# Designs tried in a protein design run: designed miniproteins, single chains. Part 107

Each design is a single chain, and the fold is of that chain. pLDDT is the mean over its residues in the fold that is shown.

## One batch from the design tools (miniprotein)

Design m3732
Fold by ESMFold2-Fast:
Structure m3732 (fold): chain A 56 residues (1-56)
Amino acid sequence: SERERRREAILQEASATLQYVRALIQYRLGQATRQQVEQQAQQMLAAARETRALLA
């Protein structure tokens, strides 16, 4: 259903956001590259776009 799909999308976006934050912390500590941070940012934006499409 629409409600279940929205819940799934929100959880997916939350997970992608946490991965992005983790990548930022690792980059700040010298443990990750800028490219890796940008890759995680793109995944987070894709998940956010999916969530917004379901809310529109």
Scores: mean pLDDT 85

Design m3733
Fold by ESMFold2-Fast:
Structure m3733 (fold): chain A 82 residues (1-82)
Amino acid sequence: DARSVDQLRAQLVDMGIPADTLVDMSKAQLARLIADRQAVSTALMQDGVSAQQAGAVTIAVINRYGVSASTQQLIDAARADL
């Protein structure tokens, strides 16, 4: 990934993830959170959830689990929160 760690952190903060949760994360973990955010929101939108609601639920699930959960576990948790 050609993006700097600071660019990845700024993107995640703009998405609604607290900056303090990102301080000790590696570049690979930050890139994974961005990918997970996109994958979870896309899955919810394919289920018929609005873009606004899918985004809000996705951020809530990522804030709860961070990088400790697989992409599929995040999708399953987001679906349960609907």
Scores: mean pLDDT 78

Design m3734
Fold by ESMFold2-Fast:
Structure m3734 (fold): chain A 76 residues (1-76)
Amino acid sequence: SDGEKLAEDIIKHYKTVEELKEVRKKMKQMIAGAREYLATTELPAEDRARAEQRIADYEEAIKKIDEEIKKLEEEK
């Protein structure tokens, strides 16, 4: 999935648990902002569907990043 691929790209690029946690924090902020925008803004159905899919991809990516953080913390 696009979310899984996004997580793989992020994990390969960032070297430390601290860097991964910072990326995760920023992604969560982006999801929160996108959800607020969708809740307060009337969009064409196609645009709304694309935004909701992007949120879903980010949520999947965060889940995979959380799994990697846990693995790295268990190895230290």
Scores: mean pLDDT 83

Design m3735
Fold by ESMFold2-Fast:
Structure m3735 (fold): chain A 102 residues (1-102)
Amino acid sequence: SPEAIREELIELGKTLEPKSLFGKTIERLALSMRDGQPGLEEEMVRYFSYYVEEALKTKPPQEVGKELHKKMLEYLRLGEDETAAVYASVLFAMQLSGEYVE
């Protein structure tokens, strides 16, 4: 669930000393995440999951993950931490499934 992904993201950020660009981004997101709007997060994660499934029909998982990572970093630079967290949660799920590696 989005709440479980959010909690895992927070715990990951606390336990990892970031060694990769992805790891550093996850740590930053975990540290900057607010108590959000769970319904909005669920809807956004569902939306991004659908778009990932569509993208995977025409692109390899590593390329899809790279594009999501780039967008996540762009939103972090803009201070849009909750939007970046949605991209990060989908990317984190892809990494846990072995579909994306940095």
Scores: mean pLDDT 60

Design m3736
Fold by ESMFold2-Fast:
Structure m3736 (fold): chain A 68 residues (1-68)
Amino acid sequence: MDDETFLEWIRKKLEELGLPLKYALSVYVLSERDLELAEEILEKLKELKDKSEEEQRLFIYKLLLERP
């Protein structure tokens, strides 16, 4: 899957989950082009959909810092 197709897939999933589409690039970077990792990240973000954008952003940042 090319980068554009993967990003569009992530954007579609974010929209379906009611999450800000601006997170698409962060999810893409964190997933390392791995569809299963992207789905895992999106599932975690879904649990935060009722939280503030600041909390969602902090979660993304924490995942980036905890990468092996």
Scores: mean pLDDT 77

Design m3737
Fold by ESMFold2-Fast:
Structure m3737 (fold): chain A 89 residues (1-89)
Amino acid sequence: SDLVQQAQQYLQLAQQYLDQGDLDLALQYVGQARDYVRQAQQAGDTRSSLRLLSQVYSLLSRIYAGRGDIDSMNRYARQSVQLTQQYRS
């Protein structure tokens, strides 16, 4: 769906800015990706949305690791693993 494609594009942008060390832009773009994933879930695209949401939380974990926020890093890492288990089951 177009919503899934938009989420993927924003995840790619978030990854690019994370790799450059721009944690603020990485957070902005992962937030946009999460909004598109939420819209895709509401539209009934459950499998792709679970996969994309796991990627969103994986990137959030890495961003918060970069910020030194270990509690948020661990929280988002756990959410990413749980979502991965859901769409692979």
Scores: mean pLDDT 86

Design m3738
Fold by ESMFold2-Fast:
Structure m3738 (fold): chain A 69 residues (1-69)
Amino acid sequence: MPPTLEEAKKALLELIKKKNPDAKPDEDVLESLARMARYIALKTNESIEETVDEKKVDKDLAEAKRKWE
């Protein structure tokens, strides 16, 4: 089952700190990312870690760039 919002926020914060230990993510941004990760995990029946892996982040960034074209 997908974790609670607080669990998702913790997982995302740990992932961000792992990639950039100096990162100071905004609480609103972290909450938005946690909500999206939980929604995707619920839709795909995957874990939060799997949902927020590098491949998924890259795909989401590619979609955002495409919309800006």
Scores: mean pLDDT 62

Design m3739
Fold by ESMFold2-Fast:
Structure m3739 (fold): chain A 62 residues (1-62)
Amino acid sequence: SDKDRLESLKKSYKQFIDDGQAAIDKEREQGRFDEAERLEKELKTGKEIIDKTVEKKLQEIE
């Protein structure tokens, strides 16, 4: 089974999402709410696209 490859991909995507959320949190803590809101909107859109793409592949292969 290619579980190692699959886990590596999932971890990379999760790190991308987590990194985005960390950036949003930092902007909010520094009082940059406008930037935080823009980043949150962008992250939500990207997260949904990536998540659905990964889930589709997982369901199709597994």
Scores: mean pLDDT 77

Design m3740
Fold by ESMFold2-Fast:
Structure m3740 (fold): chain A 78 residues (1-78)
Amino acid sequence: MKEFKKELLEKLEKAGIKVSESLLEFLLRMKTEEQAREVVEFIIKRGVSDKEAELIILYVGMGLSIETALEFAREEVA
C-alpha cells in the first residue's frame, strides 16, 4: 500500500497534476489498487486540472463511476 501510493503520486507529479496525499489514501482505502490505478490513468489521459483531479478522486472514493465523477467535477469547477 505505501509503495503503491508513492507510485501513483509520482505518476501524477510527472503529468503535472497535484493532488493531496490524503485523498489518494482515501481512494486506496475505498477501492482496489487496480481501480485506483485506472482512476489515476484516466486523470492523466484526460489532462484535467488539479481541482478536477482531486474531485474525481474524492467522488470515485465515495462510490461514483469515473464518468459520473468527471461530470460532477466539471460542474463544480465550471
Scores: mean pLDDT 82

Design m3741
Fold by ESMFold2-Fast:
Structure m3741 (fold): chain A 69 residues (1-69)
Amino acid sequence: ARQAAEDAALRALIYVNMGKYDEALEVAKKWAERHPEAARDILRLTAELFEQLGYKDLAEELRKWADEV
């Protein structure tokens, strides 16, 4: 479970680094949809990575989704 969340976060990080924000969000959504029990962790881990890279708006969006799951 945790490995899957980390893999999703890493993949999203790659898309963000390439400027593909929509694809990064799509990866997070896709994993959350398949693993509702781990959805919060996936969204929060991805948000933390986005914040570290300076993408605060994307991080806040993911954090809101994490709060709603």
Scores: mean pLDDT 73

Design m3742
Fold by ESMFold2-Fast:
Structure m3742 (fold): chain A 66 residues (1-66)
Amino acid sequence: GAPVYRVTAAREYVARTPAELTLAAGETRTVELTEVVDDDVWEVRDLATGKTGYLPRSVLASLERL
């Protein structure tokens, strides 16, 4: 399967559609890496909700591979 990470948001990431991932500042989520768009932007799936979204690495305080 795709790599799984525990991520903590340094700042808010707001979903653009109801199907996309939203993160509050300081929120920790377990996400599956679905696509590396570039070195700074990942597409991820939240394993708790099944929602997907583009996640700029600059919004992350931490990123731990599980």
Scores: mean pLDDT 78

Design m3743
Fold by ESMFold2-Fast:
Structure m3743 (fold): chain A 100 residues (1-100)
Amino acid sequence: SDEQLLQETLQQLQQLKKEVEAAKTFEEIAELTERAIALLDAAAKKAGPETKTLLEEQRTVLEDLLKKLKEAKASTEKAREYVVEALNQTIETIQDRLAK
């Protein structure tokens, strides 16, 4: 079930990444990032201990990033770049886990 959970989480993260790439405002990027954080939190609560740790670590990275972007009053373009990069890292981490 952790494999299925990770596959479902991966598909939703890939969709959120596409939506962030298309987003036109900082507010939209922030909302989409909060949805990714909520997705990872929900998945972690359903996961076994090792998968839970992986998902919680990725959630913390996105939470820290969003906080920094808000504090820095980042432009929409910079917020998009940083969030897309962070989502790519999360996607790659989940894909690497599934490849094992």
Scores: mean pLDDT 90

Design m3744
Fold by ESMFold2-Fast:
Structure m3744 (fold): chain A 116 residues (1-116)
Amino acid sequence: MDEVLELARAGASREELLRRLEKINDPEVIAAAAMLLRAQELGQKAEVEFDVTVDGQPVDFRLTVKGRDYYGNVTDEELPADGVAYPFMRAFVVSAKDKSVEELFETAKEVFSELL
């Protein structure tokens, strides 16, 4: 897990990240790696912390980019647009339902890009 996240922070190729994520097959790790790679592509350094609590509510992960915290959840439920960004709350949700590792990775990158 830590190795794939470090590779994403370092700007490793999409192909190398997907190869590793296929073996891990954890939707939260897939989403986090996609967002770390997106931040790196934009010249931003990012950190991830899993299983955080915000105002008494559990959240799958917190992504910190340039001193701003963003909160992400991965759901097995169907969403109307595969993922939803809430810029006012600096929060997002992505759906892993019926998605391949590659599809979830790309959806997470797109949704996170709406917050940056």
Scores: mean pLDDT 80

Design m3745
Fold by ESMFold2-Fast:
Structure m3745 (fold): chain A 55 residues (1-55)
Amino acid sequence: SPIPSSVTVELRRLGPTTLEATIYRDGELVARVVVTAPTLGEALRQVAALAREIA
């Protein structure tokens, strides 16, 4: 396999507690989601949970 990682996440901050996550699996775009949560930490936690589910 030419791809060393099965999941890659690119994060872009859109607001104080809003993140855009672009998720790739095996080099293919799987999801692009915008997450707004009560805190930035919760937004990061939700993105991490989604990435783990996709992996």
Scores: mean pLDDT 79

Design m3746
Fold by ESMFold2-Fast:
Structure m3746 (fold): chain A 62 residues (1-62)
Amino acid sequence: ASKELILLLFRRTVLESAIYFYDTVAQKLADTDPAKAAEYQAQRDRLEKEKEEIDKKIKELS
């Protein structure tokens, strides 16, 4: 595996952890603070798009 592939795999793992965090918090806040839940969902959506771009690069290098 190339150095670039290894770095992308690390970045993907970090993003997966962050996505899980924001998604979990948004779910917990959905009924009590919908506005805050929406902010966390927006962050999750941003990170998911970043992960999709990294996944595309991993496929190209694999």
Scores: mean pLDDT 84

Design m3747
Fold by ESMFold2-Fast:
Structure m3747 (fold): chain A 83 residues (1-83)
Amino acid sequence: IRSKLEQALASISEEELEEFLEKLKKMEEEGVENMVLDEKQQLMLGVLLLKAGVSISTAEEVIKALLEGSKVSPSILLVLLEE
């Protein structure tokens, strides 16, 4: 996970991250209560957390929880990214 996060941080553009964030905002606006993130979306969330000042270890733990089948609310993800 860590090596994939480091690679994603280097390879995922700000434009792709903005598109993902806009998708989360749209899903919240549309009233989506829970969603499942695919592997690319999980890595993009990890990169956004790193850019928000979250440690790589914390971002890795969040992604592990999502890989274990946890459903997430777009509203909760947006709040997490604001902190």
Scores: mean pLDDT 70

Design m3748
Fold by ESMFold2-Fast:
Structure m3748 (fold): chain A 71 residues (1-71)
Amino acid sequence: SAALERLAELIQEKTGMSREFALQMARHLAAELAAAPEVRLSNGEVITRAEFEAALADEDALFALLTRAVR
C-alpha cells in the first residue's frame, strides 16, 4: 500500500537501512498491529495501534514513531 511504501521510505531515509529491510520492518509492524492493539519491540518499546494509525496521517508523528521503533 502507499502508506507502507511511505513508511519504508522514511525508515530508509532516517536510519540508512536498505529499502528491502525498511519495507520488511514496515510490513512486520503493520501486521503485528493489525493482529493486536499493541506490540512490544525487542528494544522494550511499546507501540499501540491508535498511535500507529495516527502516525500514518502525520509525517512528524511517523518520524517520532520510527525513531522509537528502530532504537
Scores: mean pLDDT 72

Design m3749
Fold by ESMFold2-Fast:
Structure m3749 (fold): chain A 100 residues (1-100)
Amino acid sequence: TLEERKERAFELYMEALKRRYPDAPEELREEAEKKLRELLDALAADRAAAEAAAEALRRALAEEAASLTPSQLEEARLNLAVVLALLGASEEEVEAALAA
């Protein structure tokens, strides 16, 4: 269902944030959760916008990877994986985006 895809996308991003920033203040984590939920709701309501976001992230990773820091690369890959999960992509596609 759409709800299951939204939750999968949310969990994927939040688990990555917990691993990257284990000591982050609760306030920052709560703000990230709120912003992510709002973004996922907006993208879930507009499939064309979600597909455009995935394409923009793929383009950035293909054309700008050499100019991005390791942190920016990880964030871009994570954002792509999250959008793909929301679009209903397979586990394999989501894992490939994270590994690229």
Scores: mean pLDDT 81

Design m3750
Fold by ESMFold2-Fast:
Structure m3750 (fold): chain A 77 residues (1-77)
Amino acid sequence: MVEKLKKEVEELIKKIEKLIEKLTDPRKIRAVRSTIDSVKLMVAEGEKNPSVAEKLLKTALTVAKALLKSLESELKK
């Protein structure tokens, strides 16, 4: 379960990083990068502490999904 959640988060980060390359606004790029860094920290902490891993990875997954959806919506305009 935990390993599957980690892989899902990592795949979402890869998709988000590809979308960042299409962004032209430095402020937007900085905000998205900051959110990705937070998600990466949640994944790293989950890897170090199995007791909180599922909760942290579920939170990371939720944040990553929301960010991807927001970027996809912005790029469609």
Scores: mean pLDDT 81

Design m3751
Fold by ESMFold2-Fast:
Structure m3751 (fold): chain A 64 residues (1-64)
Amino acid sequence: MRYRLKVTEKPLVETRSGKVYEVGEEIVVENLKIHSDGTLTGVDVATGEPVLGDASSVEITPLA
């Protein structure tokens, strides 16, 4: 399943490339997980790269 993430408070980072998604940017991820510490992980569909962020700092919308 894919998810649209809109960055609302704190940037998302691609952990391998170091690319930063700033507030107001949107990405589509798969393999989305929210961890017990509030950390969000997933895989950017466009790049195939892992992303890391804070679940409270993004708006999450399920996609088909």
Scores: mean pLDDT 83

Design m3752
Fold by ESMFold2-Fast:
Structure m3752 (fold): chain A 60 residues (1-60)
Amino acid sequence: DFEFQLEAAKVGKETYEKVKKENEVTTSSPAEAAEVSDRLSQPAVKAANEKLKELEEKKK
């Protein structure tokens, strides 16, 4: 459902922002951060998918 996907996207974005801030404190180079962001996006994607599944379960 669109509502569930929107909520999941929000959680993913919040997770990404949190991880990004933590990473930026440790990385000085924007170029290096770009490559690392690909790996850091994994937690955000996982969190979003997990939230979406959780909301789908609650919908029943």
Scores: mean pLDDT 68

Design m3753
Fold by ESMFold2-Fast:
Structure m3753 (fold): chain A 95 residues (1-95)
Amino acid sequence: HMEEQRRKNLEYNARISKLSKEVVEELVREYEKEGLTPRQIAELVRENPEEVRKRLEELVDRVAKKHNLSPEEKEEVLRGAWVALRGLAESFLRR
């Protein structure tokens, strides 16, 4: 049924978006607990993107296990979280 498929697609996209934001918020919170300011976190994303991405992947793995995500859902959450994190970092550094 087309209406059911549209609803499922909207629910899926909303869930992925929510989980991506949750992962970014958790990463920022972990860095803040380590004594980094938002600006220093943004600078770390710019200077050491590979290290930050590795840490993000560990958080995505934890969230994926908690929510029983498929490998495809996990990849979409990671991609969404990375895009969101880079956007936040660029926004902070442009200020």
Scores: mean pLDDT 81

Design m3754
Fold by ESMFold2-Fast:
Structure m3754 (fold): chain A 87 residues (1-87)
Amino acid sequence: EVEEKRKKFVEGFKEFLAEHYRRLTGRDDLPVDEAAEVYLDVIALSILLHFKAKPEDIERVRQRLKELLTPEQYAIAVKVAEEIASK
C-alpha cells in the first residue's frame, strides 16, 4: 500500500532529521517530531541568510523558531543556522 510505505518513509526521515538536530546543536532535549521540524526550520533559515533574503522572510522563520523553542534553544538554533549560512 502506497500510504503505508509513505508513513514508514516519513517516520524514518523524521528520525534522520532529529539525529541531525542532535549532531548540529549538541542537544537531545526535543522529541523526534519537534527536533525534525526545528532542524528543517534551521536549514530554511540558513538558506534565507546565505542568499540574503527579504527581512520579512527571515523574521517569519525566526518567529516560528521562537514559538517552538526556549530562549536557550533558540539562541543555539540561530547560531547553527548562521554557521551553515557562512559556508
Scores: mean pLDDT 79

Design m3755
Fold by ESMFold2-Fast:
Structure m3755 (fold): chain A 68 residues (1-68)
Amino acid sequence: GDAEKAVELAKAGNVDEAGEYLGRAASKLSVDEAYEASLIGVEAGEKAKSKAVAAEEAGKKIIELLEK
């Protein structure tokens, strides 16, 4: 799905494409779920000082939320 593709692209360092797929995946979530995924990504990215880590962790959280 879009979230899995975003994680794959983020791991490859393709942050711009990962962002596009994250947006598509997040559009399938509720506002609260999208906010939760965004917060997880921002926190991880700030700790790692990496936009790629932010995108990867946001994508992983979206996958978890879509599986519940």
Scores: mean pLDDT 84

Design m3756
Fold by ESMFold2-Fast:
Parts: sequence; C-alpha cells; structure tokens
Structure m3756 (fold): chain A 61 residues (1-61)
Amino acid sequence: SISDLEKEIDEALRDMIVGVAKAIGLSEKEIEAGRKAIEEQLEQGKVNEMPKAFEKAVEEV
C-alpha cells in the first residue's frame, strides 16, 4: 500500500540522517539522542521536522 511505501521512505530518511551524523564525527551519545528524536517525529508523521529535531536533540546532549 501507499502507507507501506511512505513508511519505507521515512525509515530511509532516518537512516540517511544518522549515516551523515556518523560521517561528520558526532559521538555515539549524540547519535542516540538524535535517533530517538527523529523516531518521535516519524511516529507523529512530521517527516519534515526530522532534521531539526535531530539537530536540537544533539545540541541538548
């Protein structure tokens, strides 16, 4: 279904954000905080807020 495809795309975006964070040298603690934040946005259907939520969570570590 379209819902299943959308979920797969959203999960790919999450993985891309985490991959970039690892590539630029963020700590495991920062990556964990960011991952939790973007998973919360995904649960709420706020895909466009994922990058900002990740950045804010990393700053709060």
Scores: mean pLDDT 76

Design m3757
Fold by ESMFold2-Fast:
Order: sequence, then structure tokens, then C-alpha cells
Structure m3757 (fold): chain A 80 residues (1-80)
Amino acid sequence: SRLEEERRREESRRIEEQARRDLEERSRLLSKVVSEGGMKAIEVIVKNRAEGKLEEMREEAKKYSELTNKLTQEMLEKLK
């Protein structure tokens, strides 16, 4: 039982860490495109590619919210 809980917790942490890093990389890529591209380049790049990236980031944000809720519940069980 405890070994199974430890493995589930590790798996949850791995998924959360992966998703968190993926979100950070996507945010950095978008920020870099905006900052380094310049106004005219931003309009072309953001319009054509950033929309796809934004949708993926929204999907990942949902995953983070669900994982955060699960981890919060598991932490509450651990506290008790």
C-alpha cells in the first residue's frame, strides 16, 4: 500500500514537472518571438504560429490544474 502510494506520488510529480517545464519552454518561446522578432515580424509569426502554441498552452494549463488538485488532495491525506 505505501509503496504503491509512493509510486503514484512519484508518477504524479513526474507528470507535473514535465508539464510545468513544457509550459515554461512554450512561454519562453512566445516571449522570445515577441521580444526579438520586432513589430512587423511579430504580426506574421504570432498570427500564423502563436495561435497553435496558445491552444497547446491552454491544454497544458488544464493538465496542471487537474494535477495540482490531485496533489493537493494527496497532500491532505498525508497530513492526516
Scores: mean pLDDT 63

Design m3758
Fold by ESMFold2-Fast:
Order: sequence, then C-alpha cells, then structure tokens
Structure m3758 (fold): chain A 82 residues (1-82)
Amino acid sequence: MEEKKKELEKRINEAAKRFQLSTDPEEQVEAAREAAEIAIEGKKLGLSEDIINTALYIVQQAADRVPEAKPYFEEAKKEIEK
C-alpha cells in the first residue's frame, strides 16, 4: 500500500528528470506518456493532488513543446476528471 505510493513518487521524479534533461522530442514524448500513466494510477491509489498535479504539469509542458505528447495530456486529464 504505502510502498506502491512511494514507488509512484519515485517514478514521477524520474520522469521529471528525463523530461528536464532530454532535448530529444521522442524522449520527451516517452516521459510525458510515463507521467500520464503515473497520474492516472496515482488517482486510483489516492495519491495527494500535489503529486498528481506535478505529473500533469510534466505532461502539459511536454504537450506544449511536442505536439505528439498532446494526446497523453488529454487522456490523463480526462481520466483524472472522472
């Protein structure tokens, strides 16, 4: 239970690093996809809104820079709003 939440926090930090350090559009899209998945799973597990919003922020920033990431942002936002 707590271990699953800690692993998701670890994964979001890793996705944030990949996004910040990468200049490759493909790597940024993959970081956005991972962050979107973490946000959706985090909502299911009851992670804090701060962590979920951090994941969404990464996806949104990627979508603003790389149009290919936009579907991941829209999907994550839609699932979280449910």
Scores: mean pLDDT 77

Design m3759
Fold by ESMFold2-Fast:
Structure m3759 (fold): chain A 68 residues (1-68)
Amino acid sequence: MSIKELQEKIVELTKKLYEKYKGDKEMEKAFEEADKVVEAAQDGSEEEQKEAAEKVLEILEKFEEEKK
């Protein structure tokens, strides 16, 4: 999966989670964890940015799964 495909999935999932769980403290924590991963990789290599995007997607998917 390319960085662009990962970013598109993250954006779509973020919008869905935000709309469905607006005000949920657990969602807020998941977003904070995701933001930390992005910040840690922002000055990194393309490979590090891709790994960060994959981790962000995993964090968001794990949150969604836990709510099912």
Scores: mean pLDDT 79

Design m3760
Fold by ESMFold2-Fast:
Structure m3760 (fold): chain A 120 residues (1-120)
Amino acid sequence: MINLTESGGGTFRVGDSATLTFTLTGDLSRVWSVAWYRQAPGEPERFVAEITRGGIVDFAPEVAGRASISYDEAASTSTLTLNDLRVEDTAVYFGKALAVGEDGLFKAVTGAGVTVTVVE
């Protein structure tokens, strides 16, 4: 079983940087990618960023050019940095680990989320 523990939420100002982190524990041998998602009040869950086991990264268009994602295999820790924060970055941010199950299907393990509030 894989577990996620998230940190780095809080209240930020427009133009600040937020650093969000999650740590994975358990059997990580089948993890293929780690990702960050967000959910703003009254909105559906949206993709933010992903890094694969091979180091390939992908970003949502709304954060491209102002975000970075990393995964430290030794620490089993993913870090998402959002630069040049905007009021619209206000959301609950949560980590996902995408693993291959014993049935050969992808399964997502999702964290509880951390709240990011951006004020002017």
Scores: mean pLDDT 82

Design m3761
Fold by ESMFold2-Fast:
Structure m3761 (fold): chain A 94 residues (1-94)
Amino acid sequence: SNDELIAALEKAIAVLEEMLKKNVSPEELITTLLIILDELRKLIKDEEARKKFQELADELGASRRLPEEERRRKAIEVVERTIELLKELIKKLK
């Protein structure tokens, strides 16, 4: 249902924002976000949104090959872009 999807999206945003505030490691951010993106792809029926989540997951996976400082910056960037995408999806579902 849309209510269940909205709740899942809001929970994902809260988890990601909390991880950014706690300054968790880039590897923990990457691992957690990949799990969240995989779970959201299973709930979302819109093909364009699913494609965007896959593109974010692919870019995030590729960031693991970057030097530590660049990997940190890229992980934070992808997390922030994911949060904005989730917020836009919530607006469309409400």
Scores: mean pLDDT 82

Design m3762
Fold by ESMFold2-Fast:
Structure m3762 (fold): chain A 91 residues (1-91)
Amino acid sequence: RPKPRLEEFEKIYEKLTDEEREMVLLGDDQLAKLLGIDKFTGREAFEKSIEKMKELGVLTDEQYEALKKALEEHPDASVREFARLAREILS
């Protein structure tokens, strides 16, 4: 699957509202496709999305650490469970 360059992804991400960025993190399929990333369909895709959002400055250090901790504490969690945890961390 083709991935956009970081610069192209950054330009698209800058155009999103805070609510739209949160929806992408929570696995909104339409926004994930618009950004050229897959929806959160597995652990690896979720991890890569978190890393990219941190790199783009969308997540604070505290939010990034909390999301990583949730992923480590719930290694067998479904995409729905990860989306729920992400929502609580971002709220």
Scores: mean pLDDT 59

Design m3763
Fold by ESMFold2-Fast:
Structure m3763 (fold): chain A 79 residues (1-79)
Amino acid sequence: SVEELLAAALAAIAAKAPVKEIQALMLEVVRAAHREGLPITTILDYVRQLLDALKAAGYDPEFIAGVENDIANIEEAAK
């Protein structure tokens, strides 16, 4: 389920997994949510949860800024 994928991604972030692994897990969460037909607002909430976890775990500021920019672009496109 999307919830299981989200939990796995959050656990990997807490374990300070490599950026490439986190990127792959985040992409799987978004893809699974889209396949389940979840509203864009729910998908954005999942990505924001992941972003907050990345900030809390002390990931690279450039990587964090990239995720923030992706969220902003999705929000603008969803208007």
Scores: mean pLDDT 84

Design m3764
Fold by ESMFold2-Fast:
Structure m3764 (fold): chain A 68 residues (1-68)
Amino acid sequence: SKEDIRETAQRMIDQVVRYLRSRGFSDEEVEELRERLTKVVDEGLEKGLSFDEIVRLMQKEIAEFLAS
């Protein structure tokens, strides 16, 4: 269900944020990423995207964050 996808994606976002904090990123930087990832999940669910497609979009966002 959309709720199951949202909950799973939220746990993934929490794991990414914790990992980046452990790598020396600031709380402000990782909260900005959390907001962007949450938006990707919300918009993906509204568009009826699959879980796999939403995960790919989240991975793209993380890669762009790390490349900056």
Scores: mean pLDDT 88

Design m3765
Fold by ESMFold2-Fast:
Structure m3765 (fold): chain A 70 residues (1-70)
Amino acid sequence: SMEETRRKMYEAALEAALASGLTPKQAEEVAEMSTQLAMWYARRNGLSEEEAVKVAEDIAKAMAQGVKLI
């Protein structure tokens, strides 16, 4: 289901953000934004669940690097 896919995307993004050294609060904010962006992109481009999860993870890693530069 779309709800299950969203949950998997959020969990992958959260794990990636935490692994990047963000605090729990920063990681939750990054995971939420990454999931929303990845959901929009996945729907527009007809991505599979596996591809959508990978996109959420990649966006979260990129955003985490940006947060660490501040």
Scores: mean pLDDT 86

Design m3766
Fold by ESMFold2-Fast:
Structure m3766 (fold): chain A 77 residues (1-77)
Amino acid sequence: MDLPEEELKKLEEMVKELEERGETILMHRTSTKQEEIDENLKRLGVKPVVTLESDEPYLGEEKLYELVKEALEKAVA
Protein backbone atom coordinates (compact mmCIF):
# COMPACT_ATOMS: atom_id res chain seq x y z
CA MET A 1 0.00 0.00 0.00
CA ASP A 2 2.87 2.36 0.69
CA LEU A 3 5.18 3.51 -2.08
CA PRO A 4 7.31 0.62 -3.39
CA GLU A 5 10.92 0.70 -2.16
CA GLU A 6 12.30 1.26 -5.66
CA GLU A 7 10.07 4.30 -6.19
CA LEU A 8 10.91 5.67 -2.76
CA LYS A 9 14.63 5.40 -3.54
CA LYS A 10 14.12 7.28 -6.80
CA LEU A 11 12.36 10.09 -4.93
CA GLU A 12 15.13 10.16 -2.31
CA GLU A 13 17.74 10.48 -5.06
CA MET A 14 15.86 13.37 -6.66
CA VAL A 15 15.58 15.12 -3.30
CA LYS A 16 19.31 14.62 -2.66
CA GLU A 17 20.14 16.04 -6.08
CA LEU A 18 18.04 19.15 -5.45
CA GLU A 19 19.54 19.59 -1.97
CA GLU A 20 23.06 19.25 -3.40
CA ARG A 21 22.27 22.00 -5.90
CA GLY A 22 20.94 24.18 -3.11
CA GLU A 23 17.58 24.33 -4.84
CA THR A 24 14.32 25.03 -3.03
CA ILE A 25 11.46 22.58 -3.44
CA LEU A 26 8.13 24.37 -3.37
CA MET A 27 4.95 22.59 -2.44
CA HIS A 28 1.40 23.88 -2.74
CA ARG A 29 -1.26 21.80 -1.00
CA THR A 30 -4.74 21.91 -2.49
CA SER A 31 -6.31 18.58 -1.53
CA THR A 32 -8.45 17.30 1.32
CA LYS A 33 -5.77 14.73 2.17
CA GLN A 34 -3.54 17.11 4.10
CA GLU A 35 -2.63 14.65 6.85
CA GLU A 36 -1.72 11.98 4.31
CA ILE A 37 0.36 14.46 2.35
CA ASP A 38 2.25 15.44 5.51
CA GLU A 39 2.88 11.80 6.41
CA ASN A 40 4.08 10.92 2.90
CA LEU A 41 6.39 13.94 2.76
CA LYS A 42 7.82 12.91 6.13
CA ARG A 43 8.47 9.41 4.79
CA LEU A 44 10.22 10.92 1.76
CA GLY A 45 12.39 13.00 4.10
CA VAL A 46 11.36 16.26 2.46
CA LYS A 47 9.80 19.38 3.88
CA PRO A 48 6.35 20.46 2.56
CA VAL A 49 7.95 22.70 -0.07
CA VAL A 50 7.42 20.56 -3.15
CA THR A 51 5.38 22.06 -5.96
CA LEU A 52 2.54 19.62 -6.57
CA GLU A 53 -0.13 20.00 -9.24
CA SER A 54 -2.72 17.45 -10.37
CA ASP A 55 -6.05 17.30 -12.17
CA GLU A 56 -6.74 13.75 -10.94
CA PRO A 57 -8.64 12.82 -7.77
CA TYR A 58 -6.48 11.28 -5.06
CA LEU A 59 -7.41 7.64 -4.59
CA GLY A 60 -5.16 6.09 -1.99
CA GLU A 61 -1.61 6.49 -0.73
CA GLU A 62 0.12 5.01 -3.78
CA LYS A 63 -1.54 7.57 -6.05
CA LEU A 64 -0.40 10.42 -3.82
CA TYR A 65 3.19 9.17 -4.00
CA GLU A 66 2.89 9.02 -7.79
CA LEU A 67 1.84 12.68 -7.87
CA VAL A 68 4.71 13.66 -5.57
CA LYS A 69 7.15 11.77 -7.79
CA GLU A 70 5.87 13.57 -10.89
CA ALA A 71 6.18 16.93 -9.13
CA LEU A 72 9.76 16.16 -8.07
CA GLU A 73 10.65 15.02 -11.60
CA LYS A 74 9.34 18.28 -13.01
CA ALA A 75 11.20 20.29 -10.35
CA VAL A 76 14.49 18.55 -11.20
CA ALA A 77 14.00 19.09 -14.93
Scores: mean pLDDT 55

Design m3767
Fold by ESMFold2-Fast:
Structure m3767 (fold): chain A 73 residues (1-73)
Amino acid sequence: SPEARENALLGASATALYMHLRLMVKLKAPQEEIDKLIEKIRELVEELRRSDDPRLREMVKELEEFIEEVEKR
């Protein structure tokens, strides 16, 4: 369905940003660059929250948990 395709694209975008954040943390990128990426992820999270798709809701939880872990460093 068109809705399923939109949800798949949102999930793919969230996954790409999540992988980018993980790579930046692993490579010890400057904190300022990590913070900017976290802001972009938080904007996407608000878009994901509008979906009733349980996979996107789980993705929101995983993204928020990872951001909290990064901020506790």
Scores: mean pLDDT 82

